Designed miniproteins, single chains, continued (3). Designs and how they scored, part 70

Each design is a single chain, and the fold is of that chain. pLDDT is the mean over its residues in the fold that is shown.

## One batch from the design tools (miniprotein)

Design m10425
Fold by ESMFold2-Fast:
Structure m10425 (fold): chain A 97 residues (1-97)
Amino acid sequence: SVKEGESVTLSGTYSREEVDLVLWSKDGKIVGGILVKDGKSYIAEEYKGKVSLSWDKEKKTATMTLSNLTKEDAGTYKPTFLGPGGAEVGAGTELTV
């Protein structure tokens, strides 16, 4: 658990060779995504300024950083890795604030 006003970084790794897009969800709702080809991220409007996304191709790791946490940010966060062969859902992380 983290305190209100703090920041947290969540990460997920993938096992596939090809990934085109990583989507992050909170309780099954999309928060944002990052395109692997150019590293460009798209953040849902309500999360702009709160969420940043990054991708490390060499480590096969997607990260989400949440800043200025509130109790409303509590929930289960999951990365989904999308490529030509379909989707791989990463492990969920339960965040408490």
Scores: mean pLDDT 80

Design m10426
Fold by ESMFold2-Fast:
Structure m10426 (fold): chain A 86 residues (1-86)
Amino acid sequence: SMLDKILEALEKIRTSTDENELLQAFKDIVELLKNAKLTPEQVKKLREALQDALRATYERILNNPKLEKAYIELKKAYDEFLKKNG
């Protein structure tokens, strides 16, 4: 399902230590969110997984300009996704 693909990419953000894998996972989520239509229950699961992933990677994002840019793009995509699914 679409949610499962997003959750898998978020798990890569949470656990990966490789910059290229992290950058690709951010790009994958941005692309998936553009076409995602989720139920309120699925949106809640997505929000929780996103918070967990970002918490785990926060220090790496702050210390890496490429990851910071990818994070900003993800935040924009997520805000746009919420407008379409709220």
Scores: mean pLDDT 85

Design m10427
Fold by ESMFold2-Fast:
Structure m10427 (fold): chain A 65 residues (1-65)
Amino acid sequence: MEEKKRKAISFATAAGILGLIKKFEYKDDEFYLYHDGTEEQFKELEKLAKEFSEETGIKIEVYRL
């Protein structure tokens, strides 16, 4: 699913520019975002990931390092 993967990577790139993630991984049609920042940054990332997932249908999971 090239288009879904591309959209997910674009989202992760934007989140990285905003300093919200440390790394990401795409595996088995799931997108994983890793974060080790502040509680506020984690909440913002979870909210953005949920909104993106609901809008696009792409599954995104957020993990703390």
Scores: mean pLDDT 75

Design m10428
Fold by ESMFold2-Fast:
Structure m10428 (fold): chain A 84 residues (1-84)
Amino acid sequence: EKYKNASEEFIKQAIDTAIKILNDPNASDEEKLNAARGLENVAKSPNLTEEQKEKIRKALQKILDDPNASPEVKEAAKRALEVL
């Protein structure tokens, strides 16, 4: 097949869930790391809309600007941002 797209509904849900976890002050470093890695995988999708890319960029930038985020979470967020 010419297009190997994940379900758009699944991608939207994955983005929304990951961003919610990254913005949750009660989420653990492990949960935030998994959310950032999830966004990196979603960012590799060939059919992300411009609105979805902007939403991901904003969430990842907030993590990079957060002094309480672990270096590991920031590294994952930076990698996700680089593939957008």
Scores: mean pLDDT 78

Design m10429
Fold by ESMFold2-Fast:
Structure m10429 (fold): chain A 73 residues (1-73)
Amino acid sequence: SDEEFEKLTEELIEIARQIVEQYSERNNLSPEEKEALIAQTVARIRALMDKLRAENRFDLAKELLAKAKEELA
C-alpha cells in the first residue's frame, strides 16, 4: 500500500541520514558538504522508492531497508 511504502521510505531516509553523518565525521566534511550530501541522498532514495512503488516492489523496498540497517550497524 502507499502507506506502507511511505513508512519504508521514511525509515530508509532516517537510516541513510545516520550513515551520511558517520561518513561525514570520518572524512571531516564541512557542515555545508554534509548537508548537500544528505539532500542528494534523500532525493535519490525518494526517486528509487517512487519507482519501486510504481512497480509494486514492496519486497525489494524491504530488502533495501534491511541492507541499510546492516550498513548502519
Scores: mean pLDDT 85

Design m10430
Fold by ESMFold2-Fast:
Structure m10430 (fold): chain A 83 residues (1-83)
Amino acid sequence: SAAEEEEERRERLKELLRRQLEGILEVSDKNGLSEEEKLELVLDVVKWALENTELSKEEILEVLRSIPELSEEEIKRIEEALS
């Protein structure tokens, strides 16, 4: 159904965003980037996703919370930066 197709598209977008963010975090850790530099890279991707995808801010924050490499404190800083 159209509703199932929409749900599948949203889940695929969330998975793609998750993979992109995990890749950025892995590269950041391997290159010894500071927390501030790491969060700026994550914030750039989050802003891009908000402007260029159908995902809401709440859905994007759910993706961030599903990434084990991001702490609740780091996610809160990203959320505050989006204000």
Scores: mean pLDDT 85

Design m10431
Fold by ESMFold2-Fast:
Structure m10431 (fold): chain A 68 residues (1-68)
Amino acid sequence: SPVETLLRDMVEGIRYLAKTESFDFVQHVADLLKGELERLRAQHPEHAAAVDAALEEIDKIVEQKKKE
């Protein structure tokens, strides 16, 4: 599924950025991704559970980065 591939790429992208970038930059990217994820959730309600899982994983990545 193109949507499932995009969700995976979004999560892996921010996970990669969290290894090298500042907390402020990672938080900014997370905010942009959350906006795109809400759009995907509205357009593809059949993928709502996968979008919610991606949102939760992004929040966990940001929270872990904040604690560094």
Scores: mean pLDDT 87

Design m10432
Fold by ESMFold2-Fast:
Structure m10432 (fold): chain A 117 residues (1-117)
Amino acid sequence: MEKLEKARELAEQAIDTARELIEVIKNMKSEEDKKKAIELYDQLAETVSELRKLANEAIKDPELQKKFEEEFKEVEYHLGNLRLAIDFNLYNQAIKHAERLLEELEKVKELIDEAMK
């Protein structure tokens, strides 16, 4: 499979995991829900890490690569603040960071689609 095709799959997986994480946080009622949120976060962070590596290796256009790095800085910012918000039980803040992370992941997917043209 081409690296860009795999990067696109990872972007879609990250988007799906982020959507599930938002729903878990919105319905947070127990320590078991918090454990599930942390597990989904860890899966999301790993998927994002793999996505960044593949995108950086596969994108050959320097201008497009710069746009990817700018979007990944925003992704990392929201990902870090999302984890802190979960750890401190700040679930309204966690939802806001997760929703912003979802928006940035959708932009990353659009940049991958552009690189595949």
Scores: mean pLDDT 87

Design m10433
Fold by ESMFold2-Fast:
Structure m10433 (fold): chain A 79 residues (1-79)
Amino acid sequence: SSLRDKASEVLSKFLGIPFEVREVAEPVELGLQMVIAVIELGAEKAKELEKALLEALNISLGDKVPFSLSELPEALRAA
């Protein structure tokens, strides 16, 4: 719940529109929702979003992100 709420807050502020991360049973599902949001913003803003998410989620989770956000722009380009 705290992860979902914090991710929703960060994404809503970054996108400038209301964005709600659905409750997820596994961290992988949260990662997929974040990837979709980054795709909508475009790869150019991926690093800025990554920094904002790392700062917010590190405070909430203590490095419990399901994947390294530093790899996100490269993963999107490889897909």
Scores: mean pLDDT 51

Design m10434
Fold by ESMFold2-Fast:
Structure m10434 (fold): chain A 62 residues (1-62)
Amino acid sequence: MTREEALQAAVKIMKKFNLPSEKFDEIVRIILEAESVDEAARRLSEKFGLDPEEVKKILESV
């Protein structure tokens, strides 16, 4: 995933789950550090209590 795609995905995730702006940098970092979409979705779901299937759909949409 490119940096631009990671930024776009982070915006979509924050909007979908109504997360505070302070979490944006952390979400972007998790996406960029993940080796796969599945790992990114898992880490984000564990960290923020999100539905991993919904997160995965957003990550795959960018």
Scores: mean pLDDT 84

Design m10435
Fold by ESMFold2-Fast:
Structure m10435 (fold): chain A 80 residues (1-80)
Amino acid sequence: HMDDVIRLVVNALIEKGEIDLAVEVGQRMLELKKQGKSIEEILAEVVRFLKEKGHLETAQRVVDALEAAGYDVSAAREAL
């Protein structure tokens, strides 16, 4: 299911026209997966990364897309 989460996040960024950001976020998520991070931890890290880079609106849209798909976004919303 982790690969489905990565695909959903990357596709949400592509739909927003953020293609370069989608590649960067996708690579970061794969690295966190290699480190054994949970889905919830990875989503919180992605949101923190997007905020740090000034993409707060994009971070909010990613969280909303994940919540609509039925994922636990509590940690990600705390990171917003």
Scores: mean pLDDT 82

Design m10436
Fold by ESMFold2-Fast:
Structure m10436 (fold): chain A 115 residues (1-115)
Amino acid sequence: GREEAIERLRESLEEVRRAKTKEELLKALERARKAAREAGDKLSENLLELALRLVEQLNDFERAKEIAIEAIEAALELLENPEDKDALLRTIGLILRLIGELLDLELAKEKKAKL
């Protein structure tokens, strides 16, 4: 249930903080996404899926790690405080920001293909 999902997200957050490789970040994010899905939190599931897609495409490990931390922390806050409107708005804001970063990466790939 929700309590088990919170524990798994906390474990994933510690895994991300200790991560030394991109593969470790992706594994932690996938575990976090599965926990959010099993808890029925569609917003956190979508946030973590966006973070996964972005981390997979980034060459900057430190930036990828920051994104993974932010996504798991937002998912945790939303699951721990489901009636907190500020937590909801922060999660929506993060989703929009990550969509923007993913779009920028795709546009950069298209420009490189035309050079």
Scores: mean pLDDT 85

Design m10437
Fold by ESMFold2-Fast:
Structure m10437 (fold): chain A 82 residues (1-82)
Amino acid sequence: SPEQEEIKEGLREKIRRAEQFLREYGDLLPPELREELRRVILRAEEAIKNNASKDELLKVLEELDAVLRRGRAIVAAAEAAA
């Protein structure tokens, strides 16, 4: 559906941003959070590849956003402590 394709496009953009975040700030993150972010990225890529339902695409989008928010908070705290 057009709506499903729009969600997939948004998810692809968030995957790119998440990969960039890992390249720039990965060393500031706890190893467990880096692994969690990598796993969510892989699930997002699989959801796109497998033409997952709208509900599943939105769920993984929300999970990716949540992990990125946690990562950004840690980076902000680390930068403030420097």
Scores: mean pLDDT 87

Design m10438
Fold by ESMFold2-Fast:
Structure m10438 (fold): chain A 80 residues (1-80)
Amino acid sequence: MELSPLRQEQVAAVREIVKRGLELAEELGVPEAEAETIISQVIAEYADRLNAARTREEIRAIAEEMIEEIEERLRKKKAE
């Protein structure tokens, strides 16, 4: 099975989002199980936008937005 360069960038972006999200949760003191739930929710919400992306730059911009959204939700969870 051949992964297009664009598909490879999408897969790499999702992996990086999960990794950074979990590291940020550890840094903020949010439990891993709660962090995994938040990360999964953000990935699901952004799935259509990531799949519609036509360039590597667009994928990276969307991934950055997703990381910021995860950070915001993790900060709110910590404040609860």
Scores: mean pLDDT 82

Design m10439
Fold by ESMFold2-Fast:
Structure m10439 (fold): chain A 72 residues (1-72)
Amino acid sequence: VDQRLDADRMREYTRRALAAGQGESFAASVALNQPDDDQLRAIAEVTGLPVGTVRQMVSSSPEDAAATFAKL
C-alpha cells in the first residue's frame, strides 16, 4: 500500500470529520486503525496538534482516544 496515498486520505478524512463536528468519532476510528507515522503526521498537520499528542491518543483505547480529543 502506498503510504503517501494513505496520508493524503487521512488528511481529507480528518478535515471532513472536524468540519462535521465528528472529531470524537474520528479519534476512536483512528485508534482502531493503528495509523503509521505518515498518517499520524497528516492528522497532526490538520488538527494543529503535536505529533506526540496524536501518537499517544491513537495508542489508547478507542474510548480514551475519543475522550482525549473531546478535551481539545
Scores: mean pLDDT 71

Design m10440
Fold by ESMFold2-Fast:
Structure m10440 (fold): chain A 92 residues (1-92)
Amino acid sequence: PLKERLRRLAEEYEKQAESYKKQIDDLNKQIQGLEGARQRARRAYAHDPERAAKVEAELDNQIADYQKQADDYSTKAEEFEKKARELRELIE
């Protein structure tokens, strides 16, 4: 039946959105870990400010990459949520 196919497709889109949200959570945990490493590097290299700055810059680049990936996944999650909602409106 058409309604059954649309319902299954909506469920699949909902599952995709949930998967992206989980990946965002994982990325946010990675970012928190890197921010912690950044703070530890500042303390560890307090007597070597040039080395501290270099390590901080490397960690900042990794954080920026993960933030961009999380933003991309957020956009994808919203897209799948919208598609699922539109399908639900057709079959509700």
Scores: mean pLDDT 88

Design m10441
Fold by ESMFold2-Fast:
Structure m10441 (fold): chain A 94 residues (1-94)
Amino acid sequence: MSDQELLDLGSKLDNAYWNAVRAAQNGDGKSTASYLESMKKYGVELARHAGDEEAAREVEELLDKGIEAAKKGDFGSAIRYATQAMNVVSQAVA
């Protein structure tokens, strides 16, 4: 993956995170879950590119929990898991 592709992937991850936060604030579980699925795709790709297979797995596990929380209307838990996943990706690519 090129450096430009990594920057684009990071921007997509950041956009998906803030879109998930806004959807959760609006009580939109379907949109929140959809944005968390996008975060999982982009976050896992970023962590794997950084060579951190453990971080990639942790991101996937956290966002799967977040998606299930969003589907149940537990927006507080959904965004907590999303924020934890963002922190894992940030540490892996630092």
Scores: mean pLDDT 88

Design m10442
Fold by ESMFold2-Fast:
Structure m10442 (fold): chain A 67 residues (1-67)
Amino acid sequence: VEEALKEAEKLAKEADEDFKLGKYTEAISKYQLIIENLKLHFPENAAVQKKIQEWQAKFDEAQLKLE
């Protein structure tokens, strides 16, 4: 679990950089990949669910920037 979260955090940092650069489509794709993988493999882990909620909020923000 911790290893998967560390890899997700690395990808999330790349998504955060894409967001700052105005690359919202790239940021959305990275956040979506993280969220889908964690939901599929750790659906009942409370710590993972909390992290998914944080990245879901960032995903939603990036989508709003495109619309």
Scores: mean pLDDT 77

Design m10443
Fold by ESMFold2-Fast:
Structure m10443 (fold): chain A 94 residues (1-94)
Amino acid sequence: SVTVSLVQQNVREGELVTVRATVEGAKPGTYIRVTLTTASGEVHTASPSNGAGPLLVTTRARRSEDLTVTVEEYDKAGNLVAKATRTVHLTVTP
């Protein structure tokens, strides 16, 4: 399963926002990639990991919007074996 959450509860315009993605049940020997896409189309990617522990992706808070988080699991041959998409709502205060 995949859980996605914002690390910061309240952010101001121009501050950095951290999204945490936690993957449970990743297959042994796979690696995980997390991609964050803003509503405006900006893309941020976390470094791939061996599926151990949470992955963090940061973006700059520009406006209140939905952030789309895509989690991809790849096998040792580089084939995509699982994909999950989650949305988190970012609220930005003036």
Scores: mean pLDDT 78

Design m10444
Fold by ESMFold2-Fast:
Order: sequence, then C-alpha cells, then structure tokens
Structure m10444 (fold): chain A 80 residues (1-80)
Amino acid sequence: MITEEIKELLIERLTEFILEELETDDEEDAREKAEALVKRLLEESKGDIEKFIELAKSIFPEEEVKKKIEEIVKEALEES
C-alpha cells in the first residue's frame, strides 16, 4: 500500500532522477513532472505497489530507465 509519506518520497526521488537524467537545473519543472507522474500512477494503480511499478515502467520504454524507476519506488518504500 502506498501511503502519503511514500508518495512524498516518490515525488522527491523522481524529481532527483529527472534532474540527473535530463541534466537540467530546472528543479521546479522536474518536481512538477514528478508530482504529476506520481499522482497519475497512484490514481491508476489504486495504491497497489506492484501495479504502480508496472505502470511506471510502461511509460518509459528504455530498459535502463525502467530499472531506475523500479529502484526509486523500492527505495522510497524502504525509507518509509
């Protein structure tokens, strides 16, 4: 189950990922994209962690990005 704390951690971790992968300094844009993505995935998954990971991976076709997304979600769950 994805709690509100896990949601906030996911947004933070995905913001960092977007900043790193896109090599951008636009933190507001990165955070807005991360927040929108997490909100959409939570709505579609109904809070199911495994479904959330599957949906996140389906949005990004690149295998390396899929692996990083799975890692981000698992790390957020571990930190909560």
Scores: mean pLDDT 72

Design m10445
Fold by ESMFold2-Fast:
Structure m10445 (fold): chain A 73 residues (1-73)
Amino acid sequence: AEEEAEEAKKAIEEAERIIEEGRKRLEEALNDESLSATQYAGEVIRAIGDIVQGELTKRRAEERLRRAKEELE
């Protein structure tokens, strides 16, 4: 029970890192004047995809953490 809570916390932290990396790439694409419209769109789509996957992973880990805490109570 407590071990699952710790694993969930680590998964949340890892997901937050993925989200932050995605946001950094999005900002870099937005500030990169050398990109063509097609390259810009591709970089934005990829960065948003990583952010979305990170957010979904975080939500699943947060639900796992919630359930682990409910089992401890």
Scores: mean pLDDT 79

Design m10446
Fold by ESMFold2-Fast:
Order: sequence, then C-alpha cells, then structure tokens
Structure m10446 (fold): chain A 77 residues (1-77)
Amino acid sequence: DEEERRKKLIEELEKLREESLAELKEKKDEAEILEEEFFTENVLEVIRKGFVTEEESDERLPELLEIAKKILEIREK
C-alpha cells in the first residue's frame, strides 16, 4: 500500500532527523554540516513535498529511500 509506505518512510526519516539533531547539539562535529545539508536541501524538501501532494510523494518514493539509505550510511559509519 503506497499510503502506508509513505507514512512509514516519513516517520522513519523524522525519527532519524530527531536523532541526528540531538547528536549534533551534543557533539557539534564535522558530521553536523553534512547532516544539516542532507536534511535541509534533500530529505526535508522531499518530505515537505510529500505532505503537499501524495501523488508526488509516491512517485518520489525511490528517491526518498535512496536518500534515507545514504543518511543511514553516514550515521552508521
């Protein structure tokens, strides 16, 4: 179900964003710049568009997953 996948993806990205912001406040290192740029220009804008148009969000679901995977990769390393 596209609607369910959309909500689940947004929820996971929001959790990741909250976790990243909390860590940035504490550590304030190089990762701060990278994560802020990814969330502000890539992930956040895509999520924001998803709230405006569900059809557009579903169409960009593959992009959201790819961006999320890249962010997770950075967080893991």
Scores: mean pLDDT 55

Design m10447
Fold by ESMFold2-Fast:
Structure m10447 (fold): chain A 74 residues (1-74)
Amino acid sequence: SPELEEARQAVRRAIGEAAAGRLDQAAAILRATIEQYSLSPAELRAIVDEEAARTGDPALAATLRAIVDAVLAA
């Protein structure tokens, strides 16, 4: 859906912030994305895992998973 593609674009922005070491900005974008697109925890995890895998960076993927867990716990 168009809304899911917009959510993916927001997740890609969050990944860019995390890759630049701006983890608080990455978390803020993910929180805003959950609120704007009404994402379930499973949907957020799926989109983040798919987009993180595209980076080819396992350390970044692990960092993003930790950020998602922190965002969902709040």
Scores: mean pLDDT 88

Design m10448
Fold by ESMFold2-Fast:
Structure m10448 (fold): chain A 63 residues (1-63)
Amino acid sequence: AEAEEYTARAVAAAKAGNFEEASRYAQEAWAATPASDAARREALGARVRAAIDEAIAANTKAG
């Protein structure tokens, strides 16, 4: 499924420290998830957000 593929790529990018790509894939995953499936949308959003937050915290670099 497209949303699952984008979510996996977003998480992988975040873990690699590439939060720009992580954010981009997160947006794609969210857009690919039907608004009528709130549970799936919430789960995808939470997983991607957690990965991005971890990457940002690990980087400790603000610009």
Scores: mean pLDDT 73

Design m10449
Fold by ESMFold2-Fast:
Order: structure tokens, then sequence, then C-alpha cells
Structure m10449 (fold): chain A 86 residues (1-86)
């Protein structure tokens, strides 16, 4: 969803600006949990969110994500969870 991507971009930029230029897996997972809850009313576990983020980070060979990379990861995982829970 373009709406979810836009929201993910806004939140990732805010988090990167507040917490440093890059986001950790834990910070990205927390943003995913927040957005999934906002769109579905369901709270996914932090363990589930972290697992999905770490799998993606391993695939792309990153230990931290830029705001743009984090936004794409958030949008991908949130869209998957929204579709699964719909």
Amino acid sequence: SEEILREAEERAREAAAALGETLTAEQVADLIIELVKEYTGVSISRETALEKVRELMDLIGRETLTAKEAAMAIALIVNEEVERLS
C-alpha cells in the first residue's frame, strides 16, 4: 500500500533524526509493531517483528538500516501482516 509506505517513510525519518542517522533491528521492529496495531488493532510480538527484520537485514547484508532502507523494510513487513490479519 502506498499509504503504508508513506507513513513508514515519515516514521523512519523521524526515528533516524531522533536516534541517529541509522536504525537498529530493534528500532525498526518497534515501528512495525506500532503500525500493525494502528492498521489492524492487533499487537504482534516483538520476537516475531525482530525475526522478520533480521531475516531481511541478513538478506541485504546490513547490521543497521538508513531511514530509506528502514521505510522499505517497515512497509514490506507491515503490508504482509495487514494482509495476513485481514
Scores: mean pLDDT 82

Design m10450
Fold by ESMFold2-Fast:
Structure m10450 (fold): chain A 90 residues (1-90)
Amino acid sequence: RRMILSLVALLVRAIGEETQIRLLLENPSTSVDSMRKAVKAAQDVLKELEKQVPYLKKQDPSLASQVEKRIKELQELLEEAQKRIEELES
């Protein structure tokens, strides 16, 4: 029950970081430094979510599947953001 509240906080943080990266990707004036900082923040949240998945699989497999789907979506967005960083540095 206490772990569920911590997980909800992490999911809210993940949504916030995903939104920030999407906004930066839509802005043609986005600096490389701003994108790198957003990517780093999102990677930190992603690592915390991944750490919780093995425990969730034992207690709530359906919730674990939903968290794994969110992790995959965030990973795909991070790959897009990293590609944008490479394009901006070229």
Scores: mean pLDDT 81

Design m10451
Fold by ESMFold2-Fast:
Structure m10451 (fold): chain A 90 residues (1-90)
Amino acid sequence: MPLPEEVQELAKELSKSIKSDMDAMEMLAEVAKELLKDPSLSEIEKELLKMFVELYEIDKSLDPEEAKKKSEELLAEYQKKIKELAEKEK
């Protein structure tokens, strides 16, 4: 799997994309679920995977309007969290 710095950049780019593209969110959630099964993942990678899974759950479980609002809030929160973790890991 990619290094924390690479996954941080990917998460930031994809987080912005998810707000606009439903397909991107589904793809990220699928990848996240598969990768999360690997216990050898780095700390930052596990947090990224959890973020994407939570975004997917919000999108699928909540009312569309609520899902949109919650997803945007979660994306912003996780982007900052992932950035901090990446800095500490590097």
Scores: mean pLDDT 68

Design m10452
Fold by ESMFold2-Fast:
Structure m10452 (fold): chain A 65 residues (1-65)
Amino acid sequence: DIDRAVFELGVATLATVMGAKVELREEGGAIVVRIYDKDPEKGKELAKQILELAKKVGLEVKVEF
């Protein structure tokens, strides 16, 4: 699925730029992104950008910390 590939590449790029570690898994047709960031404000901003990307590509995404 090209939308999923675009999303996963986008998430990897955002995480790299922000210096955060992320883990992706699939659960019940949704993508779950777990963010490992020692700074809660950076983690929150990354989550916001990930959810905006998900909305643009039309995917159901959940974010966890």
Scores: mean pLDDT 81

Design m10453
Fold by ESMFold2-Fast:
Structure m10453 (fold): chain A 110 residues (1-110)
Amino acid sequence: GEILADFVNRLKRIRDLLKAGDLEGAFREAHALKGSAGLNGAENIKKLSHALEGELSILLLEPDAQAIEELAAIVGKAIELLEQGDELGAFQYADVELGVLALRRAVEKV
């Protein structure tokens, strides 16, 4: 209910910060969301936020405009799944897509 709506609003903030190019702000919001989700027993939201922190930490070291756009799209789809009440699906989708993004960027460095 209300807690899930708060998590959705926090993810929308992360997406908006990504679109604005504020990667540090997006990282701080993902970190705060992970803590809030943990305190509320929202394990899938906590895991999703942890995965977002990981990719954001990489983007802070190695900015990539295409990867930032793809990350914003991944967050957008996770928001849609959460608005449907699918917390597990939101985490699973984000975990897979963030893994694909990280692998693609690693391969591009060969």
Scores: mean pLDDT 85

Design m10454
Fold by ESMFold2-Fast:
Structure m10454 (fold): chain A 62 residues (1-62)
Amino acid sequence: MVGDIYRAVVTVPKTGPDDLELRVGDLVRVEEEVSETLVRARLLSDPSKVGLVPKSALEPVA
């Protein structure tokens, strides 16, 4: 999981300052597993954007 690229399968709203906002189809690199349900990820299209994403919102890129 850490270091791998994932795709957003749902729209993820930015609800807090540490959250990463995602749209369906956005590609992210997972940088850290924060908890059972959350990862810290970086948006590939804009590497300045990094934040918390629910694991349930992501699928591995095949």
Scores: mean pLDDT 82

Design m10455
Fold by ESMFold2-Fast:
Structure m10455 (fold): chain A 74 residues (1-74)
Amino acid sequence: TEEIEKLQKEIDEELKKAGRYLFEGAYYRARAGSGSPEQAEIDLKKAEEKFKLAKEYIERATELGNKMDALEEK
């Protein structure tokens, strides 16, 4: 039970970071649509970096979730 609780907290931390980066990425992408072409290029690059970081955190959360499922299967 303690191991499952620790895994849940770790998953929550990874998902919180992923959520923040997804929100930031979406925000920069939305800004690119209303800005100058030069600002749009900068904002799109920032959005791409944020989405890449979000993917990494989602992947880590998924791996932790698989470990949690393996513990519950037993």
Scores: mean pLDDT 82

Design m10456
Fold by ESMFold2-Fast:
Parts: C-alpha cells; structure tokens; sequence
Structure m10456 (fold): chain A 94 residues (1-94)
C-alpha cells in the first residue's frame, strides 16, 4: 500500500514531497501543525481507508494536503484535520 507507506514516512519528507509536487512553500506554523496531523495514526488510517476504497494514490493525498495548506495559515490541529478530511471526501465522492 503506497498511501500507507507514504503516511508512515518521516513527516518532514512528506512535507517536502507536498511542497515539490504542489509547487508551494509551507509556512513554519503550518509545517508544525501538519507534522502533528501526520503523527495521528487513527486519523491517517481513516484517510488511507477512504482513498483505497476508490483506488486513489499517495499523489491524491499529497494534492489534498497541498490544496489545504495553500488555503490559509491554520490556528489549530482540529481545523487542519477538518479541511484535509473535506478535500479527501471530495476525492472519494462519499
């Protein structure tokens, strides 16, 4: 499972891949918040399950994360998780 391997990678490497793929620069504050989100195993497993149900890949997850982090500077982990879930749900169509 490429998506699971991606999420189980070093959070810093995941952030670097998102920056390269989406051609964005993530603020230090958003970088700190996304690291905490990526360390939430339960949340990440739910994202993997949703993406796998529609044969979506790690690239789809990278795109969703990039779109969210481009949108605004986040204040809380909960806000960031909510917006990432929203973008993933658009991909899943559920």
Amino acid sequence: DKTFKFLNSDPEKIIEEVEKKENITISEKNRELIKKVLQDTTFNLSLVAGLNAVNATASHLQKAIGLVLKKKEYKTIAELKSDISGEVLKIVGK
Scores: mean pLDDT 74

Design m10457
Fold by ESMFold2-Fast:
Structure m10457 (fold): chain A 83 residues (1-83)
Amino acid sequence: SSMAEEMERRAEEARREARGDRDLVLLMAQNSIENGRRALEEARRRLEEEARRMKELDPEYGERVLQFVREEAEAAERAIEEL
């Protein structure tokens, strides 16, 4: 067989290996993103609970803190989705 045929075979093998490596990296990234989302959800729940307790003491201040927590959590979630 020609050198061109051998080179194309090696190129195809390299492409298949690169696709497999990419799929592994994507799977690892998806797992990291999922872990990040869980951590964000847990942090959001804690901060919203604290803000609701603040709202019981000072409704105006507590509502402002609660809104801020929600906006920051939504911004973080969008940033994760755009990774």
Scores: mean pLDDT 74

Design m10458
Fold by ESMFold2-Fast:
Structure m10458 (fold): chain A 74 residues (1-74)
Amino acid sequence: SNLERAIGLALRAIGLIFDSESIPDPQYAEQARRYAEEGLRYALQALKDPDDQEALKQAEAYLDKATKAIDAAR
């Protein structure tokens, strides 16, 4: 369901925010955290309105950017 998807995206975002803090370079950590925080913002929007398909898409897109930024910093 859209609600389960929104919950999953919010949990993924929290994990990525935590992972970004383990990056040794503060500049790379900040960039990854910003993407994860944007993903969380959209996931929380989708939790309030699970029919907001754009919020779900934006959450996924930002969390994918956060994941790539974390991977690139290693």
Scores: mean pLDDT 86

Design m10459
Fold by ESMFold2-Fast:
Structure m10459 (fold): chain A 79 residues (1-79)
Amino acid sequence: MAEIEKLKKEFIEKLEKEREEVAKSNLFSEEKKQIILEKIEEAIAKLKAFEPKSIEELEEKIKEITGELIKTVKEVVES
């Protein structure tokens, strides 16, 4: 349990850091930046609400969330 909670916390911290870097970046228009930032916040909220039963289950959720973020960024960049 404690090990799973530590891994979860570490990943949330990584997402929070990525959110800060996106907010500071000048690579996107303000509209596109807002969409990406909102998606990162959704990812953080999903992780905080998720109660994994095992490390494997947490890793699967992290992959799912990461995949969704990558898709959103690609769609925003291509639009």
Scores: mean pLDDT 80

